Designed miniproteins, single chains, continued (3). Designs and how they scored, part 60

Each design is a single chain, and the fold is of that chain. pLDDT is the mean over its residues in the fold that is shown.

## One batch from the design tools (miniprotein)

Design m10197
Fold by ESMFold2-Fast:
Structure m10197 (fold): chain A 114 residues (1-114)
Amino acid sequence: LREALERAVAAARDEARALAAAEGREVKGSLEVAGAFPSTALGAPSFYASISETEELRAAIRNRDPNLHGPFVTYDAAQRLIGRREIRSAADLRDALGALFTRVQAGEAAAGAF
């Protein structure tokens, strides 16, 4: 995963340089890659999804939505799983994700969350 992502970033940089050169310009800044590393997003919904999923559940999610690149929990799925709580603050979201993570660890949440 990490090596594939590093290759993708390198390819994007090379393409950006080629396009800039074609226009008589050069890339002097760092290229930003949004949402690149799940390991740097501690507490993110996608982190919880990766802990609890089986290959069969991942396949079912991909078949339902072909735009999904793997297991992840959306805010809507998390809200449904924790009993339709309304998330109005960062503290509410943290508490909701903590509760979801605890249920995932207990094996209760996997099929409903992912």
Scores: mean pLDDT 43

Design m10198
Fold by ESMFold2-Fast:
Structure m10198 (fold): chain A 98 residues (1-98)
Amino acid sequence: SEEERERLRAGIKEILEKLNIPVDDAAIDQLLDYLFHTEGKTPLGIDVDELKAMPEKERLLFLTLLYLKAQGIEVSDEQLAEAAGISVETVKKLKSKL
């Protein structure tokens, strides 16, 4: 839904702002278009149903990780954990799916 899309956009932007990374709204929209228009696997081989089953904080961080990978930006596990409000162990688990 459009409401769900806007919530995901806002969450990704919040994490990026906490990381002091410039927000590219067009790049976020492109990522969300892949998520909402793809059946089965995303272009990076991630299962869309698995992504939908993630807890909200983990899903937002995972989408942010996809954004960072697409932009060629590297961020430490510790910085990602702090920005997303989750554990470093969970960050490492999510990164293993990329």
Scores: mean pLDDT 78

Design m10199
Fold by ESMFold2-Fast:
Structure m10199 (fold): chain A 58 residues (1-58)
Amino acid sequence: LAAAILAALNATQAPVKAANLAAALSVSTATVSATLAALEAAGKVTKDDATNSYQLAS
């Protein structure tokens, strides 16, 4: 799942909400949110709290 999320974020080149990733990957929003939180902790993605969106860490 993490690799699929990273690939999707790299392909879009723009911040993406967890709900949109969940719909694209056909998984629950809870699962995607948990994976995104783990990726953020690992420094692989960043969260924009103002828009509640995620993107690849530069």
Scores: mean pLDDT 77

Design m10201
Fold by ESMFold2-Fast:
Structure m10201 (fold): chain A 61 residues (1-61)
Amino acid sequence: GEHPHLLEGARLMVKGMEYYKKGDYKKAAEYYRQASEHFRQAGDQLNADIAEEKAKEAEKK
């Protein structure tokens, strides 16, 4: 089955995108940071880095 942290990371990434589209950049960044942590725990460094960059971009808004 899928690694639990991969599934949670993907779910949190979707939540970050939802808040970003609403203009709630603070919540978007928080969800992207949580997604990055879950991807790191799963050993998925590529998606962890993508989530981290999305958090940084949201924090610049």
Scores: mean pLDDT 88

Design m10202
Fold by ESMFold2-Fast:
Structure m10202 (fold): chain A 56 residues (1-56)
Amino acid sequence: MLSEEEIKAAAEYLAAHSTLLDGLDEEERLKAARKFLESLSPEDRERIVRAAKAYV
């Protein structure tokens, strides 16, 4: 299961690098990021989370 920290990092990363979260408030961004990550394979999910943690 994804941690809340991983979801927050992924939401920030996706907001900066895609239009996926455009127009959403903070709560909706977290929900959308969680659903997006859960739709990915475990390998792709890990790659996104790793990139997000390295974002700053």
Scores: mean pLDDT 76

Design m10203
Fold by ESMFold2-Fast:
Structure m10203 (fold): chain A 88 residues (1-88)
Amino acid sequence: SAKERRIEELMEEAAKLGTEAAKALKEGNSEKAIELAERAKEKAEEAKRLAEELKREGVDPERAEAWAEGAERGKKIAEEIKKKAEEL
């Protein structure tokens, strides 16, 4: 479905932004790491919201739950990168 494709796209975008944020953090670029981590968090939050909607609609509830859990984990990783970057 369109909603399932959107969740996959958002999770892919969040993962890419999270990887870029981690790289910026490793390079000591705190400003870039914070910006990228915030963007990764936004994408993960949108993916989680859509996954939770699928769960409420009864559309493949187990898969929707897995997506929601994955998105929440991605969000927490992005928040941790931001926290570490703010302490640079």
Scores: mean pLDDT 88

Design m10204
Fold by ESMFold2-Fast:
Structure m10204 (fold): chain A 69 residues (1-69)
Amino acid sequence: AVAKLLALPADTRERVMSTVLGLDAGLPLSRIAEGLGVSPATLRRTLAEALKRLGLSEQELLEAVKELL
């Protein structure tokens, strides 16, 4: 899981990590997107494509992100 996350481009990885951690902390997607300077639709698409590309569930992605911190 961690190795797959590290294979993402740095900018995509940072957005994905911020999104997953923010959602785990109870923040709505719209507030996370605002903090990253993107639209909620862009952030939702970025997360969906990352999950599809990595072949991970949202929970598995969260665990991989927590292992990097």
Scores: mean pLDDT 78

Design m10205
Fold by ESMFold2-Fast:
Structure m10205 (fold): chain A 77 residues (1-77)
Amino acid sequence: SEEAIQQLVARLKELFDKDEVTFEELIKRGEEKDPALAYAVELAVKETGIDPNKKMTLEEAARAILEGLRKAAEKYG
């Protein structure tokens, strides 16, 4: 949903002062600042097959994380 995307974008903005990130950067920063987010990103990478070194906008990253979590929930829940 749009609300979930906006909430996640806000959460990502608390970790980064830039408009583009990689999943590698999200995992590394998340391990220190937001371990639950780091775990969610790792799960999303496993489920989507996205290159963890691909640069994305914060909104693109948020959408990719939520899509990965959706796929994981459908597969395991």
Scores: mean pLDDT 81

Design m10206
Fold by ESMFold2-Fast:
Structure m10206 (fold): chain A 74 residues (1-74)
Amino acid sequence: SKEELVEELRRLVEEALARRLSPEEQRALTDRILGLLRELGVPESALAAIEAIEDPEAALTYAMMAVQEVEKEL
């Protein structure tokens, strides 16, 4: 459900903020967040723009910002 997707996104953002992540962990978390945002109907153009960011930390930051925007629209 939509509520379950939002709950999982919140959990992933909390995980990202709770500890220091390696570049590999940042990329894996970004990919998982983008997958859930896709299921919530976020445009592919927005998801592709984040996925194209080569710096893992920056990519994760933008992915987390996208989660914040989706929650604001709910």
Scores: mean pLDDT 85

Design m10207
Fold by ESMFold2-Fast:
Structure m10207 (fold): chain A 148 residues (1-148)
Amino acid sequence: KEEEIKEFEKLREESRKAAEQATQMANDVKQKLEEIKKESPEVGQKYLDEAEKEAARNIKLVDEWTKQALEKAKTPEEYKELGRLFYGTGQYHMDLGKKYLEEAEKKRKENIEEAAKFYSDAYVHFTRAKAFFEGAEKLYEKAIEMLK
């Protein structure tokens, strides 16, 4: 029981830290889009608007999936499996976000519109990653509550 609680506390903390990292990376990318807006207002505004719209849609979807997972899971083991799936999906989107960020940085001096598009895509993936990591944290927290 105590060892199980410690394992879930570690998984919850790892998920929380991953969400913080995803938040920081999303904020950094948004700042890059704001810099593009200063250089090319139409391009910067277009991709900021697209990034915010798609991020909001993705957050809503992941929050709904988190709610469904919290309602359907019945045991600490089921919460652990769902938490691992959410965490793994968060890592997948974190990796995609990093790849789009690398492409954006490469294009930044060559093609401002392509750079803006890649920064927009990176922002969406980092915000989606954050939502999945927050979902994992909630699932692990529920497992801890059931074991106490």
Scores: mean pLDDT 91

Design m10208
Fold by ESMFold2-Fast:
Order: sequence, then structure tokens, then C-alpha cells
Structure m10208 (fold): chain A 100 residues (1-100)
Amino acid sequence: MLPGRVRVELTAPDGSRGTVEIEVHSAAEVDGAWLANGTVIRVENGEALGLKVGDPVVLIVSRERPDEVALFKSDLPAGAPAEAALGRDMETVGGGRILE
């Protein structure tokens, strides 16, 4: 069921941890990964993660481990298709797990 909302527990490259809730606007399966274009709607420890409510993000779910996710800051507008994230230079926020 997409679009939807996902809650993710993240660890940033510096070891900072937090929880992010993302509203998913679009999603696509590309090269065995699930890509989602979304917006941050809630964040715990956002300053340490470099995230704020309203930030555009891309969520990538690993084919190898479906419970593992990577979150990136995005320049994509909320209405962009998820595939538009392909080949873009995106800042890593962190890696983690979907909480459901």
C-alpha cells in the first residue's frame, strides 16, 4: 500500500540515533530496491540527524534485507516520481529499520 506513512529508526554516520516518520508521496521498485519519495512529518533527535519536519527525503529499502533502509536528503519536490532520485547526488542521513 503506497503512498502511505513509514516510521524509521535511524543511525547517522556519526553514530547519532533518532526516529523519523515519513509521508510517502511516490514509490517504485528499481533494480531490486524499493525507492520512496517522501516528506518528514515527525522527527526525534532531528538536530543530530540534520532533519526537520517538512524536509524532502528519499527512502531506499534493500532487496537483500527488506527490513534495512537508507534515508537520504533530497532536492526532489513532493510530487516527483521516486525514479527521479536515480543518478542524483543525495546527502546520506543514515541507515536503519522500518518500525511497524
Scores: mean pLDDT 75

Design m10209
Fold by ESMFold2-Fast:
Structure m10209 (fold): chain A 70 residues (1-70)
Amino acid sequence: EYDELIKKAVEALKKGDAEKAVEYLEKAAEIAKKYIEETIKDEEEKQKLLKLLDEHTAGLKAKIKKEIAA
């Protein structure tokens, strides 16, 4: 479940475990992608949402790596 994976990612960040935080974030992103692909019928909206999800996920992963490395 998406919400559970996000909670696990936050918990991993609180423990300083960047690897686990990124892992849970990536799993949550895959669930969101599947949901978008199955529920959005319009191809333009589907592609737009998938691109936004990928960009947002990449940004969060980069931020997590930066915070833990510093």
Scores: mean pLDDT 77

Design m10210
Fold by ESMFold2-Fast:
Structure m10210 (fold): chain A 61 residues (1-61)
Amino acid sequence: SKAEELHQKGVEAFKEGDFEKAVRYYEEALKLNPSMLDSRLNLGEALEKLGKTEEAEKLWG
């Protein structure tokens, strides 16, 4: 699906160390499919890498 493709683009960006780009792709994936647990968990990790702890807590709390 388009959401899965966006998730994979986020994973690629994360592996490249582009955490801001990873956040954008994971957010778009979740906008299309809010039930994608993998995208939500990876989004939290990417936000932590950017020092956005409060935003990450909202996803994991």
Scores: mean pLDDT 84

Design m10211
Fold by ESMFold2-Fast:
Structure m10211 (fold): chain A 56 residues (1-56)
Amino acid sequence: MKSGLELAEKTLELYKEILPQLNEKGREFVKKTIEQISKVYPELKEKAEEILKLLD
């Protein structure tokens, strides 16, 4: 994809969908990835924080 922002947003949506089915190891990996996306794309910070709250 040419737009990293678009890919990051789709990744957050995918993670939110599969979140309830993840084990502890999967949740840790997803949490780290979401935190990285939030740091790179401040526009997605609020959406990332919403998903991170579901992981905590």
Scores: mean pLDDT 78

Design m10212
Fold by ESMFold2-Fast:
Structure m10212 (fold): chain A 66 residues (1-66)
Amino acid sequence: MTVEEAAEELAKRLGVPLETARNAVKAALTGDPVVLKIAAYELAKLGGISFEKALAILEEVVAKLR
């Protein structure tokens, strides 16, 4: 899976803009757990979902990334 494919899947699953999803995938790729957590908070805020759901979906999507 590419970064673009991961961003598209994340955007569709969370109902957030593609640019927001792409930024979240890039944040997750830093390997920094604090940056990942911040990205999940932004996704939760924009998607109108809980932080726990946003984090779980972000982690699931980026786990498929190569």
Scores: mean pLDDT 80

Design m10213
Fold by ESMFold2-Fast:
Structure m10213 (fold): chain A 62 residues (1-62)
Amino acid sequence: MSGAELAELLLADPRLTDEQKALVRALLAANPDWSGEEFIEQLAKVDGGIAALARELLRQAE
């Protein structure tokens, strides 16, 4: 899964706040070529809650 695909799943998830969704969009815009795993590592540096949800979504998609 790419970082862009993971970001789409995060942006559709109702558990994220509007502020958290803005962070997801900003990180994706900065590096659209990240893998899902790379995207999670960068999310973990800014918001552990978004990173935890992203790991759950990536694991489900496998």
Scores: mean pLDDT 82

Design m10214
Fold by ESMFold2-Fast:
Structure m10214 (fold): chain A 58 residues (1-58)
Amino acid sequence: FEEVREKAEELGKEMEKEAGEEAYKLLKEGASTDEIRDFVAKKAEEVNEKVEKLRKEA
């Protein structure tokens, strides 16, 4: 069951990776950490909403 659990976690990581990369890139360029934090949170929410919507419909 650990392997199954790990797979689910990896899926979430992959999705977060995309949003994280964008935020990290902006941060590297000198964007405010506050702005980046909000941006990442917003992106995570959108991704989560999409996943939940598919889950509800399924």
Scores: mean pLDDT 67

Design m10215
Fold by ESMFold2-Fast:
Structure m10215 (fold): chain A 113 residues (1-113)
Amino acid sequence: MREKIERAVRESLERLRAGEAATIERISEDTVLLMTLVEDGEARVKGGYKVSTGTVDEIGANSKRRIVVSLRRSAEGRLELIGVNAAGETPELTAEAQKLAELVREILEELLA
């Protein structure tokens, strides 16, 4: 599990550094990881979603569990972690998404250090 999540996080970070504004990866059965760059002055959507691309939003909306990572590019061009949010279709799925979100946060803190 952790190794698959770390790979998804690493690949998403590489894509964001290469110029993508958002990435989406399936990290487990019925769980997706959405990572987005937040620009200064952009409104954040309730629940941690940033609605910026139709395809990314459609995939995220159709997932039973969702982990949303918000990142900002620093003045030096480094990616900074703003937040990690989790959501699921049921309380049980939300709890499982929260456990995965904590693991994603730990991996991001290590990779962005």
Scores: mean pLDDT 69

Design m10216
Fold by ESMFold2-Fast:
Structure m10216 (fold): chain A 102 residues (1-102)
Amino acid sequence: MREEAREAAREAARAFLKAYQSAVNSGDTIAAKYALEAAQAFSEAALNIDRGDLEGAVENFRKAVEYAEKAIEASKSPETIQYAKEGLENARRALELAEKAL
């Protein structure tokens, strides 16, 4: 479970970094901000898992899901929305796996 949650978090972070770059390229500054915040929260959650802090990981995954949803809402670009949705799916999977490991 721990390795699966960590890998899902890494995949989510990569997807949100792609969403961030797409949003920047399209001039979608609000979506870019939330996509970057989601990526950072997922990266921090992965570090929490590596430290054995599953409660901290769950909290950061929840924050990342909220930022991901805000990025999707703010986005004007279909490409940015697609990457943000991919990130959100991996984020929800990581959250579910981390909660089961508590």
Scores: mean pLDDT 83

Design m10217
Fold by ESMFold2-Fast:
Structure m10217 (fold): chain A 88 residues (1-88)
Amino acid sequence: MEMLEEALKLAKEADELAKKAVEAAEEGKYEEAVKLLEEAIKKAEEAAELLRKYAEETGDEEAKEMAEGLEKQVEALRKKREEVEAKL
């Protein structure tokens, strides 16, 4: 339960950081946007790891599905970071 709650908290933090990164990029602050995207990626990766561990320990298929979703979100965030870095 606690592991699931921590993972959801990290996923929310990653989403908030990603939104701030988009705002920074819109303002032309590409260095700040890259840093925010790196933090968002780290938080999303941590959330995915916790959900994977929770699913492995409990057999929770929903947690496994959420982990897979976060892993895809990490891939999307990494691609966005590369696009923003190309503007530096």
Scores: mean pLDDT 85

Design m10218
Fold by ESMFold2-Fast:
Structure m10218 (fold): chain A 60 residues (1-60)
Amino acid sequence: SHRATVRETAEGAIDVALSAGNKELAEQIKKLGEEAIREGTDPLDLINQMSELFKKAAAA
């Protein structure tokens, strides 16, 4: 369940980044999601980390 939630959350964020035309952001999120699965990161912590990446991309 936890691992599935992390995977689903990361995949959704990757789709959003790709829809926005940001392939680099999508790759960063993919790496972050894989690391979160490996390390057992909780979904809220992952969401916060991804939000920071989206904010940084929007500011660029």
Scores: mean pLDDT 80

Design m10219
Fold by ESMFold2-Fast:
Structure m10219 (fold): chain A 71 residues (1-71)
Amino acid sequence: MKEKAEELIRKGDEAFRQGNYEEAVKLYEEAIKLATGPERARALALLSQAYFHLGDEEKADKYAAEANRAF
């Protein structure tokens, strides 16, 4: 379970690094469904960053707040 979430985060990071923020969002969303605790908080923070780069400030703020509460 945790290893699968980490693999999705890794793939999301690759997409994010390539500027493919839409794909990064999809991968991070799948990761948060599988992750718990600190790993979920990390995935939420990364999802927030991806939404910020897409110009979706409302979703970026929402997921940043969720990450801070989960940490």
Scores: mean pLDDT 81

Design m10220
Fold by ESMFold2-Fast:
Structure m10220 (fold): chain A 74 residues (1-74)
Amino acid sequence: ELPPLTPAERAFLADLREAMDGANVIDKLIKEGVPEEEIEKKRAELVAQSTSPLARKLLDALVDVLIWAKKQQE
């Protein structure tokens, strides 16, 4: 079926998974109607907990998209 992942692909997927897990926390808060100030505080906490520069950049970008999408629907 699918070929096995390369080490580089595994590393990227690990960073992406970390970023997606953090983004899912923020998405849940947005859906619960939490104010933007509290969302930004949670973003800062999640970014500070990240050990990977790529995961931090991916998380920050995903959160920006989620906040932007919420504002478009208000």
Scores: mean pLDDT 80

Design m10221
Fold by ESMFold2-Fast:
Structure m10221 (fold): chain A 76 residues (1-76)
Amino acid sequence: EAEELIKKAAEAIKKGKEALEKGDAAKGTGLILDGIGDIIDAGILLAKETGLPLEEAIRLAAEKANALGGEIKGAK
C-alpha cells in the first residue's frame, strides 16, 4: 500500500535528519536514501491507483511524506 511506504519514508527521513544533526553522517545519509527509495516506490503505486503520470505521483508521495514528518507546515 502506498500509504505504508509514505509513512516508512517519513520515519526514515526524520531519523536520517536526526542522525545527521548528531554527527552520524553515514547512518543519516543511508536512512535518507532509504526514505527516497520508499517515496519512489509509493509514487509507482500511486500512479497505478490514480492514473497520474509517474513524476506527479512521486511528487505527491514526497509531499505526503514531508507532511507526516512535520517538515512542511506552510507559512503563517
Scores: mean pLDDT 75

Design m10222
Fold by ESMFold2-Fast:
Structure m10222 (fold): chain A 93 residues (1-93)
Amino acid sequence: MKEFIDKLFKQMDAVRKAAEENAQKLLERKTGKKVKILSIMAFGDTALLFAEIDGELVLAVMRAKVTIENGEVKAELDDDIEVRTLSGEKVEK
């Protein structure tokens, strides 16, 4: 049982890292700028991202699509991302 829990935590960490990488690519595509992901917080099908874009701290909101295949949970990030500075301004290309 402990081995199952350890494996589950490793899988969750791998999913988080993949989500961070995908979020970085999506933000770079949307803004045309270099992006560094600082933190990601997922709640249900929504992810909140704190990122640094050209030295400015921004908040990004995106949706995740969750599917279950053969007893495994997979999460894919939606390309529809809204990026705002902490002052509430939208970040565009």
Scores: mean pLDDT 67

Design m10223
Fold by ESMFold2-Fast:
Structure m10223 (fold): chain A 86 residues (1-86)
Amino acid sequence: KKEELAKKVLELADEALELARKLPDELDAGVLEIAIAVAKRFAEKDPAGSAKFLAEILRKFAEKSDPEHAEKLLELAEKAEEIAEE
């Protein structure tokens, strides 16, 4: 169901935004916030594509993060990947 997937993407994007605001400035958190906003903008038109994009961005930021923040970013990326496959 398109509406159900869009809702899941929007909820996940909001969780990702909360995490991005808690990340150290050294990670260019503003870039992550912009990427999350882009995913939210397209969630209703393309929920699976938006989820896939969000997952890719979260994984890229996890690669550059310390272990504590990387773990949380990867948890959100895995949730986004599950939505994208649905």
Scores: mean pLDDT 80

Design m10224
Fold by ESMFold2-Fast:
Structure m10224 (fold): chain A 99 residues (1-99)
Amino acid sequence: DEKIKEYEERIKKDPNNAEAWNNLGKELYKQGKLEEAVEAYEKAIELDPNNAEAHYNLGKVLYKLGKLEEALGYYNAAILLDPNNEEAAKNLEKVLKEL
């Protein structure tokens, strides 16, 4: 994918670009590369711990991987950082019903 290569090139030039890591995670997720998407989102959060979107996106990937307890933690973090994220709240309730 040309977009993945573009984000990888940006990261190679600036490994501390949290936005590029978050965007790489989104593209990896779209392609079903779930484990690689987790790594990209974890790096985005490491660089910018207050990025509510990265926490929410990591929660979604972990949920798809069946890692329900971890997904719950990241959805909760996303809601704490952005209380207006109704999708994160809805997905949090969904995970709680599956535990």
Scores: mean pLDDT 88

Design m10225
Fold by ESMFold2-Fast:
Parts: C-alpha cells; structure tokens; sequence
Structure m10225 (fold): chain A 86 residues (1-86)
C-alpha cells in the first residue's frame, strides 16, 4: 500500500541518518514526504520534508554539490507550500 511504502522510506531514512549517510537519509525522507503528501497526511509530509532539509544541509557541509543544493531548495519550497495549506 501507499502508506506501507511511505513508512518503509521513512524507516530507511532513519537508518541512513543513524549511519550519518546524510545525502541518502535526505533522499529517503524526501520520498516519504511526497508519499505522505499523496495520502493527504500533511503533518507527516511536513515532518518528512523538514527532516530531508536538515539532512541535506548536513550533506552540503560535508560534500557540496549543485544537485544537493537543488534538492534542498525543492524540499524548502514543499515545506512552504504545505504550511500554507495547514
């Protein structure tokens, strides 16, 4: 189910975060955020995008890249959009 898939990526993000694999953690949280958004769970979607942004900022401090900056900008925009709906 879509919910089980969202939960899977959320848990995978937590595991990568625990291992300090910041880029991978951010990406998993971003995917989970998108899935929770599709489910209409704006609170969980917001939580996931905020975690993705945090992990992307940590990743940028270690290994800066344009792709990672673009991903951060994307999740920050998603955070703004979701807050406007709440």
Amino acid sequence: SLLETAEYFRELGERYRAQKLYRSAGLMYEIAGALYEQLGDLEKALEMYEKAAEEYRKALAVDPSEELRERLEYVEEKIREIKEKM
Scores: mean pLDDT 90

Design m10226
Fold by ESMFold2-Fast:
Structure m10226 (fold): chain A 94 residues (1-94)
Amino acid sequence: KYEEIIEISKVTVETYKESDPVLAGKALKNRGEALKKLGKYEEAVKDYEEAIKLLEGKDPEATAEALRNLGEALEKLGKKEEAKEAYEKAEELE
C-alpha cells in the first residue's frame, strides 16, 4: 500500500520535476506522508523539504500542508525548534 505510493511518487517526481513542478511537489508530499506512516521520519523530512521548494510561490495550500507535515515529522525526530518554525511558516500562508 504505502510502498506503492513511494514507487509511483518517485517516477512522477523524476518525470515532471522540470515540466510540472507543482505535480512533482505534490507527489513528494504524498511520498513523505507514506514514509511518515512507515516511521521513516528522516526520509519524510527530505521529501517534504523538496516538495516545499517545488510548491513555494505556486501553490500556497499545498505548501502549507507540506509545511505542517514537515513539522509533524520533525517533532517525531525530536527537532522541536525546527518543527515550530515549519508550523509558523504554514500559518503565514493562510
Scores: mean pLDDT 84

Design m10227
Fold by ESMFold2-Fast:
Structure m10227 (fold): chain A 102 residues (1-102)
Amino acid sequence: MAEKEKARQEALKHLNEAVEALKNGDYETAIEHAQRAIEAAEKAGDKTLLGAAYMILGDVYEKQGKKEEAIKWYEKALQYFREAGDTAGAQLAEEKIKEIKK
């Protein structure tokens, strides 16, 4: 559907912007773009993109040393990847949670 495809493209654009901001250490901008990616992915009905956006939130909080917040967002990413049937995404989220929890 054209409307969902436009929303998916918006989600991908904001995911790319969030990744770039994260690489540059601009955590506030990364959070803003991840949040916009979540809104666009919800409109698209794309649970894989929702998982990806929540993974970026987890990565931001992990890099800030906010361990409990990072786990919260990775667990949310894991839930969406499982709902999407995205086994690879689910495994990545599980590994992130395990590494932070030790």
Scores: mean pLDDT 88

Design m10228
Fold by ESMFold2-Fast:
Structure m10228 (fold): chain A 66 residues (1-66)
Amino acid sequence: MAEEYREKGKELFEQGKLDEAIEWYRKAIELNPEDAEAHRLLGEALYAQGKRDEAGVYFVKAEKLK
């Protein structure tokens, strides 16, 4: 399920593996494009990498999906 991909991403994010976390969050979104939480988590991971403008896009998508 998309939830499992999101949880895997969180685990990698906590380990500081931001690139890998982003890949798993993107997979979660591919399985469930309307998952607001997955979009929010992807935004947070991108923000942590300093990709603030790209992160903002996903934060807006997350808000729109709620």
Scores: mean pLDDT 82

Design m10229
Fold by ESMFold2-Fast:
Structure m10229 (fold): chain A 60 residues (1-60)
Amino acid sequence: MKTITIKIDDINKLIAATLTAIGELPDATVKLVGNELVITVPDNPELIKKAEKIAKLYSS
C-alpha cells in the first residue's frame, strides 16, 4: 500500500480535497488528521497516480 499525506491549511480546500479523494478513490482509506489529509491506496499504479494528482491539486 502507498500512503500520501497532504498538508492543507485552508479548511475549504481541505474539505474539497477530502470529498474529491472519497469520490475518485473508492478503494482508498481517507483520514483527516488536523490540517493533513492522509490517503492510503492499494498498490495499484492508477490509484496511486490519482492520489498524487489530488495531492498536487490541493497542496498549498
Scores: mean pLDDT 80

Design m10230
Fold by ESMFold2-Fast:
Structure m10230 (fold): chain A 65 residues (1-65)
Amino acid sequence: AEELYRKGAEAFAAGDYEKAVELFEEALKLNPEFVRAWRGLGMAYEKLGEKEKAEEYYKKAEELE
């Protein structure tokens, strides 16, 4: 999970938000309680203009912490 999260964060930093989403989703398949990956999805979807999805993922991160 951590390795996939790190690759997702790198993709996000490079501006590849779609790849970041894919990698964060894969991290969450391995660890559904990985709060940082839920926040990562929120940030990536926000950059993609998917504001409603971003808000949903931020809420999931808050529910876990």
Scores: mean pLDDT 82

Design m10231
Fold by ESMFold2-Fast:
Formats: structure tokens, sequence, C-alpha cells
Structure m10231 (fold): chain A 101 residues (1-101)
């Protein structure tokens, strides 16, 4: 159950002081806009993956369960990762352009 996994992730994020992840998970639980849901999901996955590598085994387990539940197709997972990287690259390019002004 997606909602159950998101609730578990929210509780763990709150317990571990990962306030930014907790806020994003709460927003995802409270939104019905598909575009906003996709953007929030990307942000949650990126931040949770970063924290899972450095801190919590429990966080890594929940992230893996969430990904397996939401993305059963490896091609869709690749598309999501590619979109996250594209948005990151565009943000870095914009920051570089603004710094050169």
Amino acid sequence: DLRSLLQQLLELAEKEGLEEIAQLVQQLLNTDDPQQQLQLLKQILLLTAKHAATTSHEMAVLLNELLQLLITDPEELKKLIDEIWKETEETVDKQRAEAQR
C-alpha cells in the first residue's frame, strides 16, 4: 500500500530529524494534482536516496520498497532518474549563467 509506505517514511523522517523529506512526504499525501505528485515524488526519491547512502539502513529499506511498489517497469524507473538528472543539470546551468552576469 503506497499510502502506508509514505506514512512509514514520514514517521521515520520525523524521528531522524529529516524535516525536508518529512515536509515533502506530507505534501505528497495531501495533493491530488498529478503534476505536483510527480515533482514531489522526484524530490522525495532524490533526498531519501542521498540520506540512505550516508545514514539509515531503515530509510534505505523503505526507499527500496517504495520504488518497487511505484515503479515495476525498469524503463519507467530510468525515465524518472533521467528527468531528475535533467532538472538538476538545468538548475546548475541557470546558476552558472546568473553568476556570469
Scores: mean pLDDT 67

